# Designed miniproteins, single chains: the designs that were tried, part 87

Each design is a single chain, and the fold is of that chain. pLDDT is the mean over its residues in the fold that is shown.

## One batch from the design tools (miniprotein)

Design m3015
Fold by ESMFold2-Fast:
Structure m3015 (fold): chain A 98 residues (1-98)
Amino acid sequence: MLTEEQEKKIREAMVEAAKDDPRLRELIERGYTLAALFYARGEEKKADIVRRLQDLWDAGATDEEIEAFAKELGKKYNDPELVEQAYRAVRAERARRA
């Protein structure tokens, strides 16, 4: 995972890039900073997974429901490690902002 300093610099670069990228701008405006970060890094699959998990938390889903959904995504993408990394990142982001 990136250091806090590196994440800050990437977030600043994302805000600048969002002027010409409506998708990136939408993620930033929604407060989906983590999804925007992965998207800006070219990790589109991870960005999509993070956004889906964030949507569930914003809708009031429980930690158990989100974990179950992450397990389903791991099977669907045939990449449980990628989904697990995305899930841990979203959980850490939520805990930091709670």
Scores: mean pLDDT 74

Design m3016
Fold by ESMFold2-Fast:
Structure m3016 (fold): chain A 80 residues (1-80)
Amino acid sequence: SMTEERLAALGELARGIEELYQALNAGDEVKAREAKEKIRETAERLRALGAPESFVQDVLKFIEQAEKEKKAPLTVVFSG
């Protein structure tokens, strides 16, 4: 059923996020990229299964922020 497929996809999402953090903590750029792509694909599947768009966008933002936090900090202050 759609509910069972959604729950399975949520489990895959959780595993992908764990794999991403493990790869980033180990400095493994290849595994980090693979985990990011897996999370993105799982988020797209969740969208197809009727997950709220806000949830999908939050997941995509999470991936982007996780990458930024492991990169050199941006020390540039933008004055508007």
Scores: mean pLDDT 74

Design m3017
Fold by ESMFold2-Fast:
Structure m3017 (fold): chain A 85 residues (1-85)
Amino acid sequence: TPEEKLEEIRKLLGEIGKVAEPKDQIDVAVAELALAVGRTINDYKFGAEMVLKIAEQLLKKTKNPEAKELLKKAIELAKELLELT
């Protein structure tokens, strides 16, 4: 369901925030905020699109293999959420 995908994305963003470099933590927080705002205004598509955009940008910049794996999972879930909304 869209709600289950959103919760999984939220959990992944939390894990990404734990391993992200300090300079990238603000972008992770912005993605988390966008997801929360989308939920609040009942626009899951907005949240998913913002997560996808930010996660793809972070994936291109990060050198941390653990962060890359988590970002790839977040991108995939955000795409799945977009298909459900």
Scores: mean pLDDT 80

Design m3018
Fold by ESMFold2-Fast:
Structure m3018 (fold): chain A 95 residues (1-95)
Amino acid sequence: IESALLQLVERFPNSASAHFALAVFYKRQGNEELALKHFKEAQRILATSVKDPQPFLEAKKELEAAENDEELLQIGERYAKAEEAAPHVIKVALN
């Protein structure tokens, strides 16, 4: 699962949701240093690329509620694909 989450971030490097999914994974593993690194990257993306945090806050809630690592990957991939394919549509849809 770590390899799949790392590949998700590699495929969608500008997705705050992809970085947040990996951060949640590392936090659950007890790796606070790597969790913080990816939390900071998600925050940087939000600060520089996103003016409205509401769509990400919805993704954040769903990612934090994920019951297992496979669900975390699936949620992260869903939001990352949507953010990459049409950022403006996701912003409107999650409005």
Scores: mean pLDDT 71

Design m3019
Fold by ESMFold2-Fast:
Structure m3019 (fold): chain A 81 residues (1-81)
Amino acid sequence: SEEKIEKIVEKSLEMLKSRPELQETVEKLEEQLRETLREEASLLDEESFQTLKDNLSNLPEGSIERAAAEALLKAKEEVEK
């Protein structure tokens, strides 16, 4: 549902902003990140979730892309409990 997607997006952004090493980058890219996270969250079924998890190791360590993927996965877990 739209409400669930919005909760995942908000939690993901909160997690990204809580990382000191990413705070400045997240603040500069917040609108773009929000849009991307919303798109990804809306597509997040069991298969897509597993694909994202499997591809996590292929994303560069310390990159915003990897951090965003980690935040999205963790936020989905927290929202769904």
Scores: mean pLDDT 77

Design m3020
Fold by ESMFold2-Fast:
Structure m3020 (fold): chain A 96 residues (1-96)
Amino acid sequence: KEETIKEFKKKVEETYEAYEEAVKKGASSSERADLLARQLAAIVSLAKKNPEVSQEQVDKFAEKLLELFGKANFDDLEKVKELLEEALEYFEKLLS
């Protein structure tokens, strides 16, 4: 499961980079929210396609991401980074 965690960490880093780039290009709060939602959906899809991750683990992870997304401050890059770090920590605990 170490390789699975590395793959997810890379995807989280890519998500943050895409979000930061959108902010630099002047994306609105709604555009930032849409981007983050699409990226989080892609991360869930990645979990679902991974044979080391059970459907129960995918469902719990998706629920956690929805909870974090609902609390997100899309105008604060550090808060978005904290959200993604919390999501990764939750996923690591879920697989342990």
Scores: mean pLDDT 78

Design m3021
Fold by ESMFold2-Fast:
Structure m3021 (fold): chain A 107 residues (1-107)
Amino acid sequence: SARDELLAAMDAAAEEALANLDVDKDGVITVDELKAVFESLGVKMSDEEVQALLDVFDVNGDGVVTLEELKALYRARLDKNATTDAETEELLANRKRLDEQVKLLEE
């Protein structure tokens, strides 16, 4: 349910962001605007991921993405950002150790 709650919140945020960026009200957004939407949703995208977005969703060569494609894209992005549980725990542990070391050095 936590994943479903997150996806529901992201869907609502994506619909609001698309409505704000879609001046034509046709449910279409450019790839550059999509990158900004992803950043507002807390999903970091690299330049390589933006290029992959163009390759996957711009099959018509128009440089635009629909709301349905946007919803599919951040779902796929969450799956790609889902490291294994072990890697996630290791990253969190390493971050905690670094924060404690930095705090110790600043005290």
Scores: mean pLDDT 59

Design m3022
Fold by ESMFold2-Fast:
Structure m3022 (fold): chain A 77 residues (1-77)
Amino acid sequence: SYLSQGHRYYLQGNYDDSRQYYQQAIDQDPDNSQSWTLLGRVYMQQGNYDDSIRYYQRSLDIDPDNQSAQQNLQQSQ
């Protein structure tokens, strides 16, 4: 799946390819809150905090109980 491929690139530190695969996952299923959280994490690692925060907020708009998005959003502020 695109999420699995994005995660593998993330673990390798290849954030550009990771971002591309997570974006493909979102394009296939925009209601998957986890995909938005994972994309936010990539932007955080690249130092793009504003976009990271927006993606975590989008994840929480879809699933307010997403603890990963909640924790990552708190760390971004």
Scores: mean pLDDT 86

Design m3023
Fold by ESMFold2-Fast:
Structure m3023 (fold): chain A 81 residues (1-81)
Amino acid sequence: SLDEEIEQVQRELEELIRRYLAGEVSDEEALAGLERIRQRLLELLARLDPNSQRAKAVQRNLATIDAWIARLRAGEDPFAA
């Protein structure tokens, strides 16, 4: 289902963040991973009703990912506390 595909992409994002925080991926690898996740979320968003709460949630998540991508491109750590 669409919900299961969105949950799978969410788990992939969480795993990428975990690996980055553990030092298992470089900034360049994290950037590439976020860009792939962003593209997959855009493809899923196109299959959702744009007026649905799920579509609005995916749009908010995309905005957060875009901010993380921008920070990584600027040489900033977007995930560090």
Scores: mean pLDDT 85

Design m3024
Fold by ESMFold2-Fast:
Structure m3024 (fold): chain A 100 residues (1-100)
Amino acid sequence: SFEEKIREFALETAKAASENNLEKLKEIEKKIKEWMEKEPDEEKRKQLLAASQTAIAAALAGYKPEEAAEIGVEIAKMPLEEAIAKYKELAAKANEVLEK
């Protein structure tokens, strides 16, 4: 299912981000782009991208990969304005952790 695919990519992305594995992140980004090229539904493409990006921010903010993936999936289902607000909150937490 599409939800299973979003969870799969979000989890892979969160794991790579938590390990600071830039090569793996690039590999996953390529897989996501290839999958999006085959998906004609713009809403699904936007949800996949949002889930992946949010999973990175959550992992960098200190969440475990499994938790970061679930956060990414949940935020991707939100209305755009709410999703952006939640993403910015996670990104701010990630920046605070990185500034230490």
Scores: mean pLDDT 81

Design m3025
Fold by ESMFold2-Fast:
Structure m3025 (fold): chain A 96 residues (1-96)
Amino acid sequence: EEEKLREEAEENEKKAKENPGTLEGARSLTDAAINYLKLGDYEKAAYYGELGYKDAPGTLVGARSLFIVSQAYKKLGDDEKAREYYQKGLETLKSL
């Protein structure tokens, strides 16, 4: 439901702001990105996904963020960036 997705996105943004630079904050950023992707707000999905990756590089959370950024760019029509972020996500998983 769109209403629930918006509420979840806003709550996840709040949690991220309360936990900057932490794995918990990165998880919340990734969850917000997923919510925005489902809402069709692909620019916000890419934005929060990139932040989630930066706060948790080399982790499963970071890899998930990269895949969400890839999906967001695909929806925005940027196939080259979508591919780059997808490959980076795969490389991150392979390094775990």
Scores: mean pLDDT 87

Design m3026
Fold by ESMFold2-Fast:
Structure m3026 (fold): chain A 94 residues (1-94)
Amino acid sequence: SKEFLEEAAKRAEEVAKEFEEMAELLKDDPEVQAYALGGAEFAKYAAKRFKELAKNNSPEASKQGEQMAKAFDLAASDLQRRINEALAKRAAAA
């Protein structure tokens, strides 16, 4: 539905902000920071695509959006886990 796609866009925008916040914590680790910044850009792109699909408001757009939401959640969760592991190692080394 359009409502599902609009909520998916909001979720992706929230995830982008989380990645941007992680990137700020990783200023002294430029390689891991690059992954966090990449995650933010990926999430911003996903949000834009969900908004475009919501505007289309077709059954085909809804199905594509549901598939994209599942793929996005898996990819974002894996990347967030890897970045959080890097942050935990950094904290333990201090």
Scores: mean pLDDT 83

Design m3027
Fold by ESMFold2-Fast:
Structure m3027 (fold): chain A 109 residues (1-109)
Amino acid sequence: SPVEAGREAARATGGDPKAGELAAQGNPVGMWLGAESFARGAGGTDEAVKAVREAGMKGRTPQEAGSLAAEAAYRLGDPKATAGAMAVHSGAQGDVDKAREAGIGARET
C-alpha cells in the first residue's frame, strides 16, 4: 500500500516513518513533511533541509510540494537532500520495493 511504501522509504532513507506515511496519504502538507524528513535522514545540510521545507510548503498539491522541495535542494547543490526529497515520491506511489531502493540510494548518496 502507499502507506507501507512510505514507511519503508522513510526507514531506508533514515527519515521518520510517520512522515513517510503522511506523504503517502495524498496531502501536500504530508508531502513536504516527508521531503524534509527524508532530506534530513539522507544527510542533507540544515540549510538544504530548511530550503526543502520552505519550498514544499508553497506547493498546493502533493506533486507540486514534492517537486518544489526537491528543486530547492538541487539548486543549493546538496545531492543528499535532493535524493532524500526525491525518495518521498517513490514511497507515495505505493511500490514498497521501489520505495525501499530509492530510500537506500538517497542515504548512500
Scores: mean pLDDT 79

Design m3028
Fold by ESMFold2-Fast:
Structure m3028 (fold): chain A 64 residues (1-64)
Amino acid sequence: MEIEAEVEAEPPPGLTPSEQRGYAATKAARKAMEKADELGLRVVDTEILELSGNKAKVKVTAEP
């Protein structure tokens, strides 16, 4: 089963440039993984579909 999550989030002040770039992607991945956990599924793969400034779309592949 594939689960997608999209997040647009402005990084808080004080983060490094690397942390700023990964901020939305980290939130999107967490959202997708939490959805898999709600369904009782195991995440077997994670893929970043889009990463643009403050916006990220992530897909997780999950199985029973």
Scores: mean pLDDT 79

Design m3029
Fold by ESMFold2-Fast:
Structure m3029 (fold): chain A 87 residues (1-87)
Amino acid sequence: STEELVNAVLEEMRKLGGLDVEKIIEIVKKYNAKPEDYGPILEAVYRYLIEELKLDEKTARVRVRGLGFALGVDEKTIDEAIEKAKK
């Protein structure tokens, strides 16, 4: 499920103490992520960077955009995920 996949990504980021793009790609492949899963993943990653790592919004946005592009996610979906995370 999307929730299990999001939780797996968050647990790995907490274990690593940060965002590792290659490791997240491995997780999404292992879980056979679908297009509808990527928005929730990017939203959760943005919140983690802001709330747990205390990064500023500009830095968090750049990192989430980089992850989204590496995952093959379109810019519109990436930007929508970030805006949802800010609410």
Scores: mean pLDDT 87

Design m3030
Fold by ESMFold2-Fast:
Structure m3030 (fold): chain A 93 residues (1-93)
Amino acid sequence: LREELVEAILAGDRERLLELLERAGVTEPAFQQLALDLLASINDPALELSEAEREEYARRAAEAIVAKDRRGLLELETELAVKLLEKAVERVT
């Protein structure tokens, strides 16, 4: 399940991620939306994440999903949002 979640996240496969979330017992709409948002963030080219960084974030997201750790997913999304803001500032400065 974790490996399948990592593959779906890295592929940007929203439909597959939703199927795997249901299989993991994650049916809460807010939790599902957070996972989808995180998939989009991990694959956002504006973040300029390396392949290793994308794999690490996908792995951490998969672990949080399997643990049903909504807070852990929120912390990951917050971390990526901060990185995106830092990149935006660097482009202007």
Scores: mean pLDDT 79

Design m3031
Fold by ESMFold2-Fast:
Structure m3031 (fold): chain A 65 residues (1-65)
Amino acid sequence: SQSVINQMSQMRTQVQTSDPNNAQQIYQQMQSIVTDSMNTLDDSSLSQVMTIFNQGIYTVYQVQS
């Protein structure tokens, strides 16, 4: 669980610092991790993963204007 949270945090940072096209690709990978996490993580860990994922989405959809 901590491993997944750490992976998602790293990917969020990559999304926030990448160009829009690269950020889109990383965001898609994060979606896959979220889907897998729904079946494997407890509610607290899943909540953290979802928060990190939403922060990544903000960069892709808001910063692209």
Scores: mean pLDDT 72

Design m3032
Fold by ESMFold2-Fast:
Structure m3032 (fold): chain A 115 residues (1-115)
Amino acid sequence: NEKIKKFLLSLFDKDKDGKITEEEIREFVKELEGLLGAEKIDGKMDEKVEKFLTDVFKAALGEKIDDPLVQNFVALMKSLGLTKEDLEELFKLFDKNGDGKITEEELFEAVLSFN
């Protein structure tokens, strides 16, 4: 899905080489941890970041989540042209075990799959 790939590149591809590296994903997670007031956990994403990413997809798919940061991220996804169907595809790629949560391992695996 080219729209999902372009969206992920817009978030993660900081060197603009058209590829997303593990280091760029780590930097994105660190930026979210700072915004959410979460503590940096070496080698593992904080539960607040996992909850935030999960809440973003739930809100994008129509659930009411009254978090301004979540709503701002949903607005960004919509501004980049992602449809409900694109968001459902992206969430399924991230939530590979079907538990309704996005873990660090799932995030890295899903994002790196678009290289």
Scores: mean pLDDT 72

Design m3033
Fold by ESMFold2-Fast:
Structure m3033 (fold): chain A 79 residues (1-79)
Amino acid sequence: SREEADRELRKAVELVQQGKPLEEAREHVLRAAKLMGMSEELIELARKAETVHELADVIHAIRYGLSVEELKRLVEEMG
């Protein structure tokens, strides 16, 4: 559900802020993406995220219901 996905995303953000391993935060983001029925392409993008910045982009896409194409456009516009 959206409420469960929101809890998973909050946990991912908390883990990053606490300096925990990226792998732990990524697992929570993956659960949120699956709970929200996000595309396999977005789920794959989350799996391959190697930086906090890449993971944050995926969290943003899940929160706002963005496609991978929409997310890529936003990332390009911001830098």
Scores: mean pLDDT 82

Design m3034
Fold by ESMFold2-Fast:
Order: C-alpha cells, then sequence, then structure tokens
Structure m3034 (fold): chain A 62 residues (1-62)
C-alpha cells in the first residue's frame, strides 16, 4: 500500500537524480515512475495518481 505522499516523494527523488525525465513525453514519464514505484514497493499505482502527483511535483519545482 503506497500512499500518494510516497508517490510524490519517489517522483521528487527520481527527478532530482534524472532531471532529463522532464524532457520525455508524459506517457514515458508515468511509465518510468511506475517502474520505480514497483521496484521499491512491489505495487504499481494508478496512472491517475501518478499523473496528479507528477503535476504537483512539477508545480513545486517552479
Amino acid sequence: KISFEEIKKIIEELLKKHPEILDLSGAEQIALIQEEVKKKYGEVPDVLDIGIALLEVEQKLK
């Protein structure tokens, strides 16, 4: 059971290490985030949850 806050934290860490991900398509960004969450927690979160979390993290980086 991964929380929305954990998803956001994973996205922040991933973008901090690999900022080039922001240059990819939205679908590719979501796929990479799903893979990272699955590697760490063994669960794949919903695409909508990842999309919303990604949007919130991107807003924070502004």
Scores: mean pLDDT 79

Design m3035
Fold by ESMFold2-Fast:
Order: C-alpha cells, then structure tokens, then sequence
Structure m3035 (fold): chain A 88 residues (1-88)
C-alpha cells in the first residue's frame, strides 16, 4: 500500500536518467547491443529477457540499498550482472 518498492526504484532510475543524459545514452546503447545480439542469433530471446531482468534487479537493489550511491556505480553493477547472464 502506498507506492510499491518497485515503483519507487523506477522513479529513482527515471530521475537519474533524466538528470544525466550520458547515463541515458549508455543505457540505450546497451539495449541496442542486446537487440543486435538477438538478431545475430548469439543468444535466445529468453536469455536476453533474463539478462534484462537481472540488469534491472541489480540496478534497483544497488539504488535502493544506498540512495547516496553514484549513478556510475549503480550502472556498473547492473552492467556486470547483465554481462554475466549473457556469458552463461
């Protein structure tokens, strides 16, 4: 009740992306690369979906755990989780 934790985390992410055009650009580039890899048949759509889910979870967990954490640190943790799933 009230806003869900996931909504609060999405609000934090949206604020960070809005305040930081470079961060938004990096997130868009990661998304494009994921779609290109899917097109090239490097991994299945299910693996891509799982990687995106893990990326989101890692970002939200880091951002919620420490609201004072830098955007760069949160993104780095999320990207590492995404790449780990893709390597599997």
Amino acid sequence: DGQKTTEEAREIMRRMLEENPELRKRVEEIGKKMQEDLKAGKHSGQVGTKALTELTKAFLEVAEKDPSISVSEAVSAAVAAYEEVLRS
Scores: mean pLDDT 63

Design m3036
Fold by ESMFold2-Fast:
Formats: C-alpha cells, structure tokens, sequence
Structure m3036 (fold): chain A 81 residues (1-81)
C-alpha cells in the first residue's frame, strides 16, 4: 500500500541517519555536550519508532524497527560510557 511504502521510506531514512551517527562515533571523539545531545536525539528517535510500530502491520517493517531500536539502544549505551 501507499502507507506501507511511506513507512518503508521513513525507515530507510532512519537506517541511513543511524549508520552515519554510528560512523561519526567511531571516527571522532565527541565532546560531553555532543554526546548528551546525541543521546537525547536517539531517545526521541526511539519514541518515534515506538509510535510508528503501533501503526505498522507488515512483519518485515516491524522487524526493521526492532533492529533499529536495538542498534539505537546499543549506541546510547556506548555514548553513556
């Protein structure tokens, strides 16, 4: 459906944004302020994904959200060290 296509596009954008953030974290040292801002943004992202998950019925899209949530939680844990 058009709605499922829009969800898939939004998830692809989330996946690319997260990939860039993961790479940024690996390639440079972040300041305390930068880490705090990233953690806040990542936690907001988790909230958006939870809301999106309530609207999606496609198991493949739900699996992608679960993978994104796990990756975001891992990155938050790394940033809090």
Amino acid sequence: SAEDAQFAEALAAFEEDLRRLEELYKTRELSEEERKQLIEGLRRGLGVLEQLKKQIKDPALLARIDELEARIEELIEELEK
Scores: mean pLDDT 84

Design m3037
Fold by ESMFold2-Fast:
Structure m3037 (fold): chain A 104 residues (1-104)
Amino acid sequence: SMEEERQIAIDEATLTVLLAGFVFDVENAVKKGNYKEAEKIKEEFIKQMKELAQEAVERHGPDVAKELLERAIKALEGIKSENPYVNKLIEEVIEFLRRLLEEI
């Protein structure tokens, strides 16, 4: 339905905002030498992604949830930081999302 398409578009927009916020926050934490804060940002983002995926399954079904996770993985794979520690945290998130995708 048109309403279902609209709700999927909202979830896609939410994903985009969460991804941008994660990358921005991790870069800033690492730039300040706050590696413990960067790890907490990663853990919080993983929690938010798990919640988003679960809600997407409940509202739209597993196929839409899988597409959202695949889009997130592709977006993160396209990011390359000048800081190797940021790249390590991004790769750890990608690995988590791939496992989450397999469970759907």
Scores: mean pLDDT 88

Design m3038
Fold by ESMFold2-Fast:
Structure m3038 (fold): chain A 87 residues (1-87)
Amino acid sequence: SLDELRERALELLERALELAKEVMDEDTVQKLEELYKKFKESTDINEQIGILMEVALTLAKTGREEMREIARELTEVVGQIVALQQA
């Protein structure tokens, strides 16, 4: 369901933010915290997709394997949300 995918996205965002606090600069952590807040407050599915893709891109740019894995999982969640919208 869409609610299950949203819950999965929140878990991935929280994991990304915890890792970012340990290994990334302050500016990147602040950006991820702002995106996390926007995702939680968003009621529009297309806006939620945009936020998840911006997080995935931010994580992928780090070149870190753990961050790339979370980016992959976020991209998979986006794909599943899009598939549900087309059904």
Scores: mean pLDDT 84

Design m3039
Fold by ESMFold2-Fast:
Structure m3039 (fold): chain A 67 residues (1-67)
Amino acid sequence: GPVQKLAVLAEIRKTVPEEYEEEIEKIEEAIRNDDLETFKEILRSLKDVLSEETIEGLIKGAEKALS
């Protein structure tokens, strides 16, 4: 629901460096559009910045938010 979506977006803003603002904006758009596949693709593009465990955790959070 909306609260869970906001929680995921807040976690992304805390976790992803601001240098990746373009990627953050795309992630926000994907969440707003209930587009889990695009969300996962963008997060995986940040594999050099985020650990695999962090990426998996954020994906699980998004899956719950979009269900």
Scores: mean pLDDT 82

Design m3040
Fold by ESMFold2-Fast:
Order: sequence, then structure tokens, then C-alpha cells
Structure m3040 (fold): chain A 78 residues (1-78)
Amino acid sequence: DREELRAALPEIERELATTSNPDMRLAGELVLREIEEGVDAERELKKEILKKHGFPEAEAEELAELPDEEIYERVKER
């Protein structure tokens, strides 16, 4: 949920600040964008970002229904 993500935001930002891995920063950017955009643009933005990262339309749509932590983990795989 958006509020749960916001509560985890300081920890996410701290980990992103200490990592030099660009893939880790990319995954963190996805989570941050969801917090900023909110639920009305959330799924569409997630699908677009996932498709840009090589996920097919059907998989991107399915992943967009998952919690942000699940999406974050899947993006890290790329």
C-alpha cells in the first residue's frame, strides 16, 4: 500500500544511497514513483516501466497487481 511504502521510504532511500549498483537504484526508482504517483496512475505507470525493462504486456499487467516489494524483487532480477 502507498502508506506502507511511504513508511519504508527512509530505509529504501538509505539503501539506495549506500549502493553503487545502478540496477538497485532503478528498482528503487520504481517504488519511489509509485509513492509519488498514487493509486490512480500506479498500475499504468508500473506497466509502462515494467515493459521498458523487458517484461511482456501480460506479465507487466500481472506484476502491476502485486505489492511493490514483489515488483521491486522482480525488477532486480534484470
Scores: mean pLDDT 66

Design m3041
Fold by ESMFold2-Fast:
Structure m3041 (fold): chain A 65 residues (1-65)
Amino acid sequence: SHAERAAAGARAAGTLAGAAAVIGQEAKDFGGTYERGETTATLTTPDGTATVTAENGQVVRVEVR
């Protein structure tokens, strides 16, 4: 799915800034709602939601629902 592809890219990026760039690009190319927080980046699509959580700028969790 679109959310799963975004999640895979975010995991590979390893940093919140890198993950946010990947998720933001997926939203531009394929649609969905992109939201950036201080410690999170989220992509919401009709097929699912990918959420990235970071601590000290490092990705610690990536979830797809």
Scores: mean pLDDT 82

Design m3042
Fold by ESMFold2-Fast:
Structure m3042 (fold): chain A 98 residues (1-98)
Amino acid sequence: LEEELKKKQESILKNKADSYGRQFDTSYREAERAIDELLAKHPELEKTVENLRDALEQIRKAYEEAKSKTPEEAYKTFKQAVDAARALVDYARRLLER
């Protein structure tokens, strides 16, 4: 039973990691578009755009490095990466509205 539970937990974590991976791809592309649009509409925010691009690159790097980790560690990092990318999208969109 304990061995059976561990196998089920690993399968669930892998499926969740795969799901977060797809969510990350979507959020990453949204963040890239929002940041690009921000620079196009507000060239005076060049330094803010550079900081946002650097933050997004750090998130991507953490996500890619997590792919080589255990499913449990990867799951936690993928979830954090998705949340962070979504936060960047929201921040960039708020600046676009100004």
Scores: mean pLDDT 80

Design m3043
Fold by ESMFold2-Fast:
Structure m3043 (fold): chain A 98 residues (1-98)
Amino acid sequence: SKMEIQMILGSLHVALSAETLVAKKEGLLSDEELKKMDYILDLLNQGIANPDEALAKLDEIAEIFREMEKSPDERLKELAKKQLRWVENAKKQIEELK
């Protein structure tokens, strides 16, 4: 159902927002990296507003994290790898609803 998709994406949004807030507070990420995180959260909000687009938005988010995972910065690489796992898990949960 659309509500179940919205709940899954909402939970992911809470998790990613918490990580972004901590990283921002500690100054651990650049302004450019924080803008990428804001864009990822915007993509999630688009999926929440339009659940029929949820899988496409999650695929776009996953590609952003895969590119971040290629970074020579070990902190950014670890952050990207961890959050990519959460995105893939959310995608699997939505696929299991269909």
Scores: mean pLDDT 84

Design m3044
Fold by ESMFold2-Fast:
Structure m3044 (fold): chain A 108 residues (1-108)
Amino acid sequence: NPAEQLLVLDAKGVAALPEMLALLKELSEKKGPTTITVLYDEDTDLELLQRAIEELEKITNLTFSLVQVPKVPVGGMAFPGQITLRTQGSFEELLFTLAHESIHVLLA
């Protein structure tokens, strides 16, 4: 069950990044080509976010579209076809959060 697997990986945090990426890759392959909109604000490290997006696009059938908004209220949240994301911590932490939110989009 991918939803139960996601909960287990989220509880483990960034140490489970390889397993989070593997789950995202599997779900992306099953769903086929999918575009996800990422909402960002003035607090976003765009260079870091673009690097994380590039890494996920390299290993999945996902395409990410970046849209600037006045403010993102939470560190990560998924809506149908959309993610709200703030850049915090390390590249690995951002990649984990982006992968986690992308899995939520694919499971919806």
Scores: mean pLDDT 79

Design m3045
Fold by ESMFold2-Fast:
Structure m3045 (fold): chain A 58 residues (1-58)
Amino acid sequence: SEAEEYGEKAYEAGKAGDVEAAAKYGRLGSQAGIDAGDEEAKKRAEDLAVRGIIEGGG
C-alpha cells in the first residue's frame, strides 16, 4: 500500500541518518493511512520513521 511504501522509505532514510527525509516520508505514510481509513497503517508508518531515526543514531 502507499502507507507501507512511505513507511519503508521513512525507515531507510532514518536508518541512513537522514532525519528530515524520515520525517517527511513518515508524514506521507501517516496521511496515506488516514486517507485509507487504516489506523494500523498510519501507526506503522509513524513507528517505522521513529525506529529508523533511532537506529540511525538520532
Scores: mean pLDDT 85

Design m3046
Fold by ESMFold2-Fast:
Structure m3046 (fold): chain A 89 residues (1-89)
Amino acid sequence: SALEKVRALIAEALEEELATVKNEKLRAKLEEHREAIVEDLLNQLRNPEDQEPSEEVKELFASLSPEEQAEFLEVGRRALLRALERATE
């Protein structure tokens, strides 16, 4: 129950952050892998010291330009912070 609520908050936050991405190709690529990104962010939150990105997220990241990689990291960071803020209310 608590885990499903946190996953839903991360998914909602990620959707909101993706809507702000002006690079349409990057946005479409991130949206295609949305579920994998949500699970990766959830796992990072649950176990930050022993968490390695999934192979899907690693391949996604490696397929991006340096500028797109920086934007992807910032999107993920903002989504996680937004979800945490909502979870603590």
Scores: mean pLDDT 83

Design m3047
Fold by ESMFold2-Fast:
Structure m3047 (fold): chain A 61 residues (1-61)
Amino acid sequence: SAREKLAMEALKRYIENGELTEADKQDLIDFGISLGLSRKEAEAMVEKFVANIKKQNEILK
């Protein structure tokens, strides 16, 4: 699905670079839109990935 492809691309960029930058977030939003997601859906998914990465590092204990 489009959502799964976006999730895999976000994970790939995070693994390769060690972080998701603002530029990565914008590229991922545009990629999601190219896959048929709305801008709101793509933006929400990218923000969720960033938040999940930060939460796992800060709250995992």
Scores: mean pLDDT 75

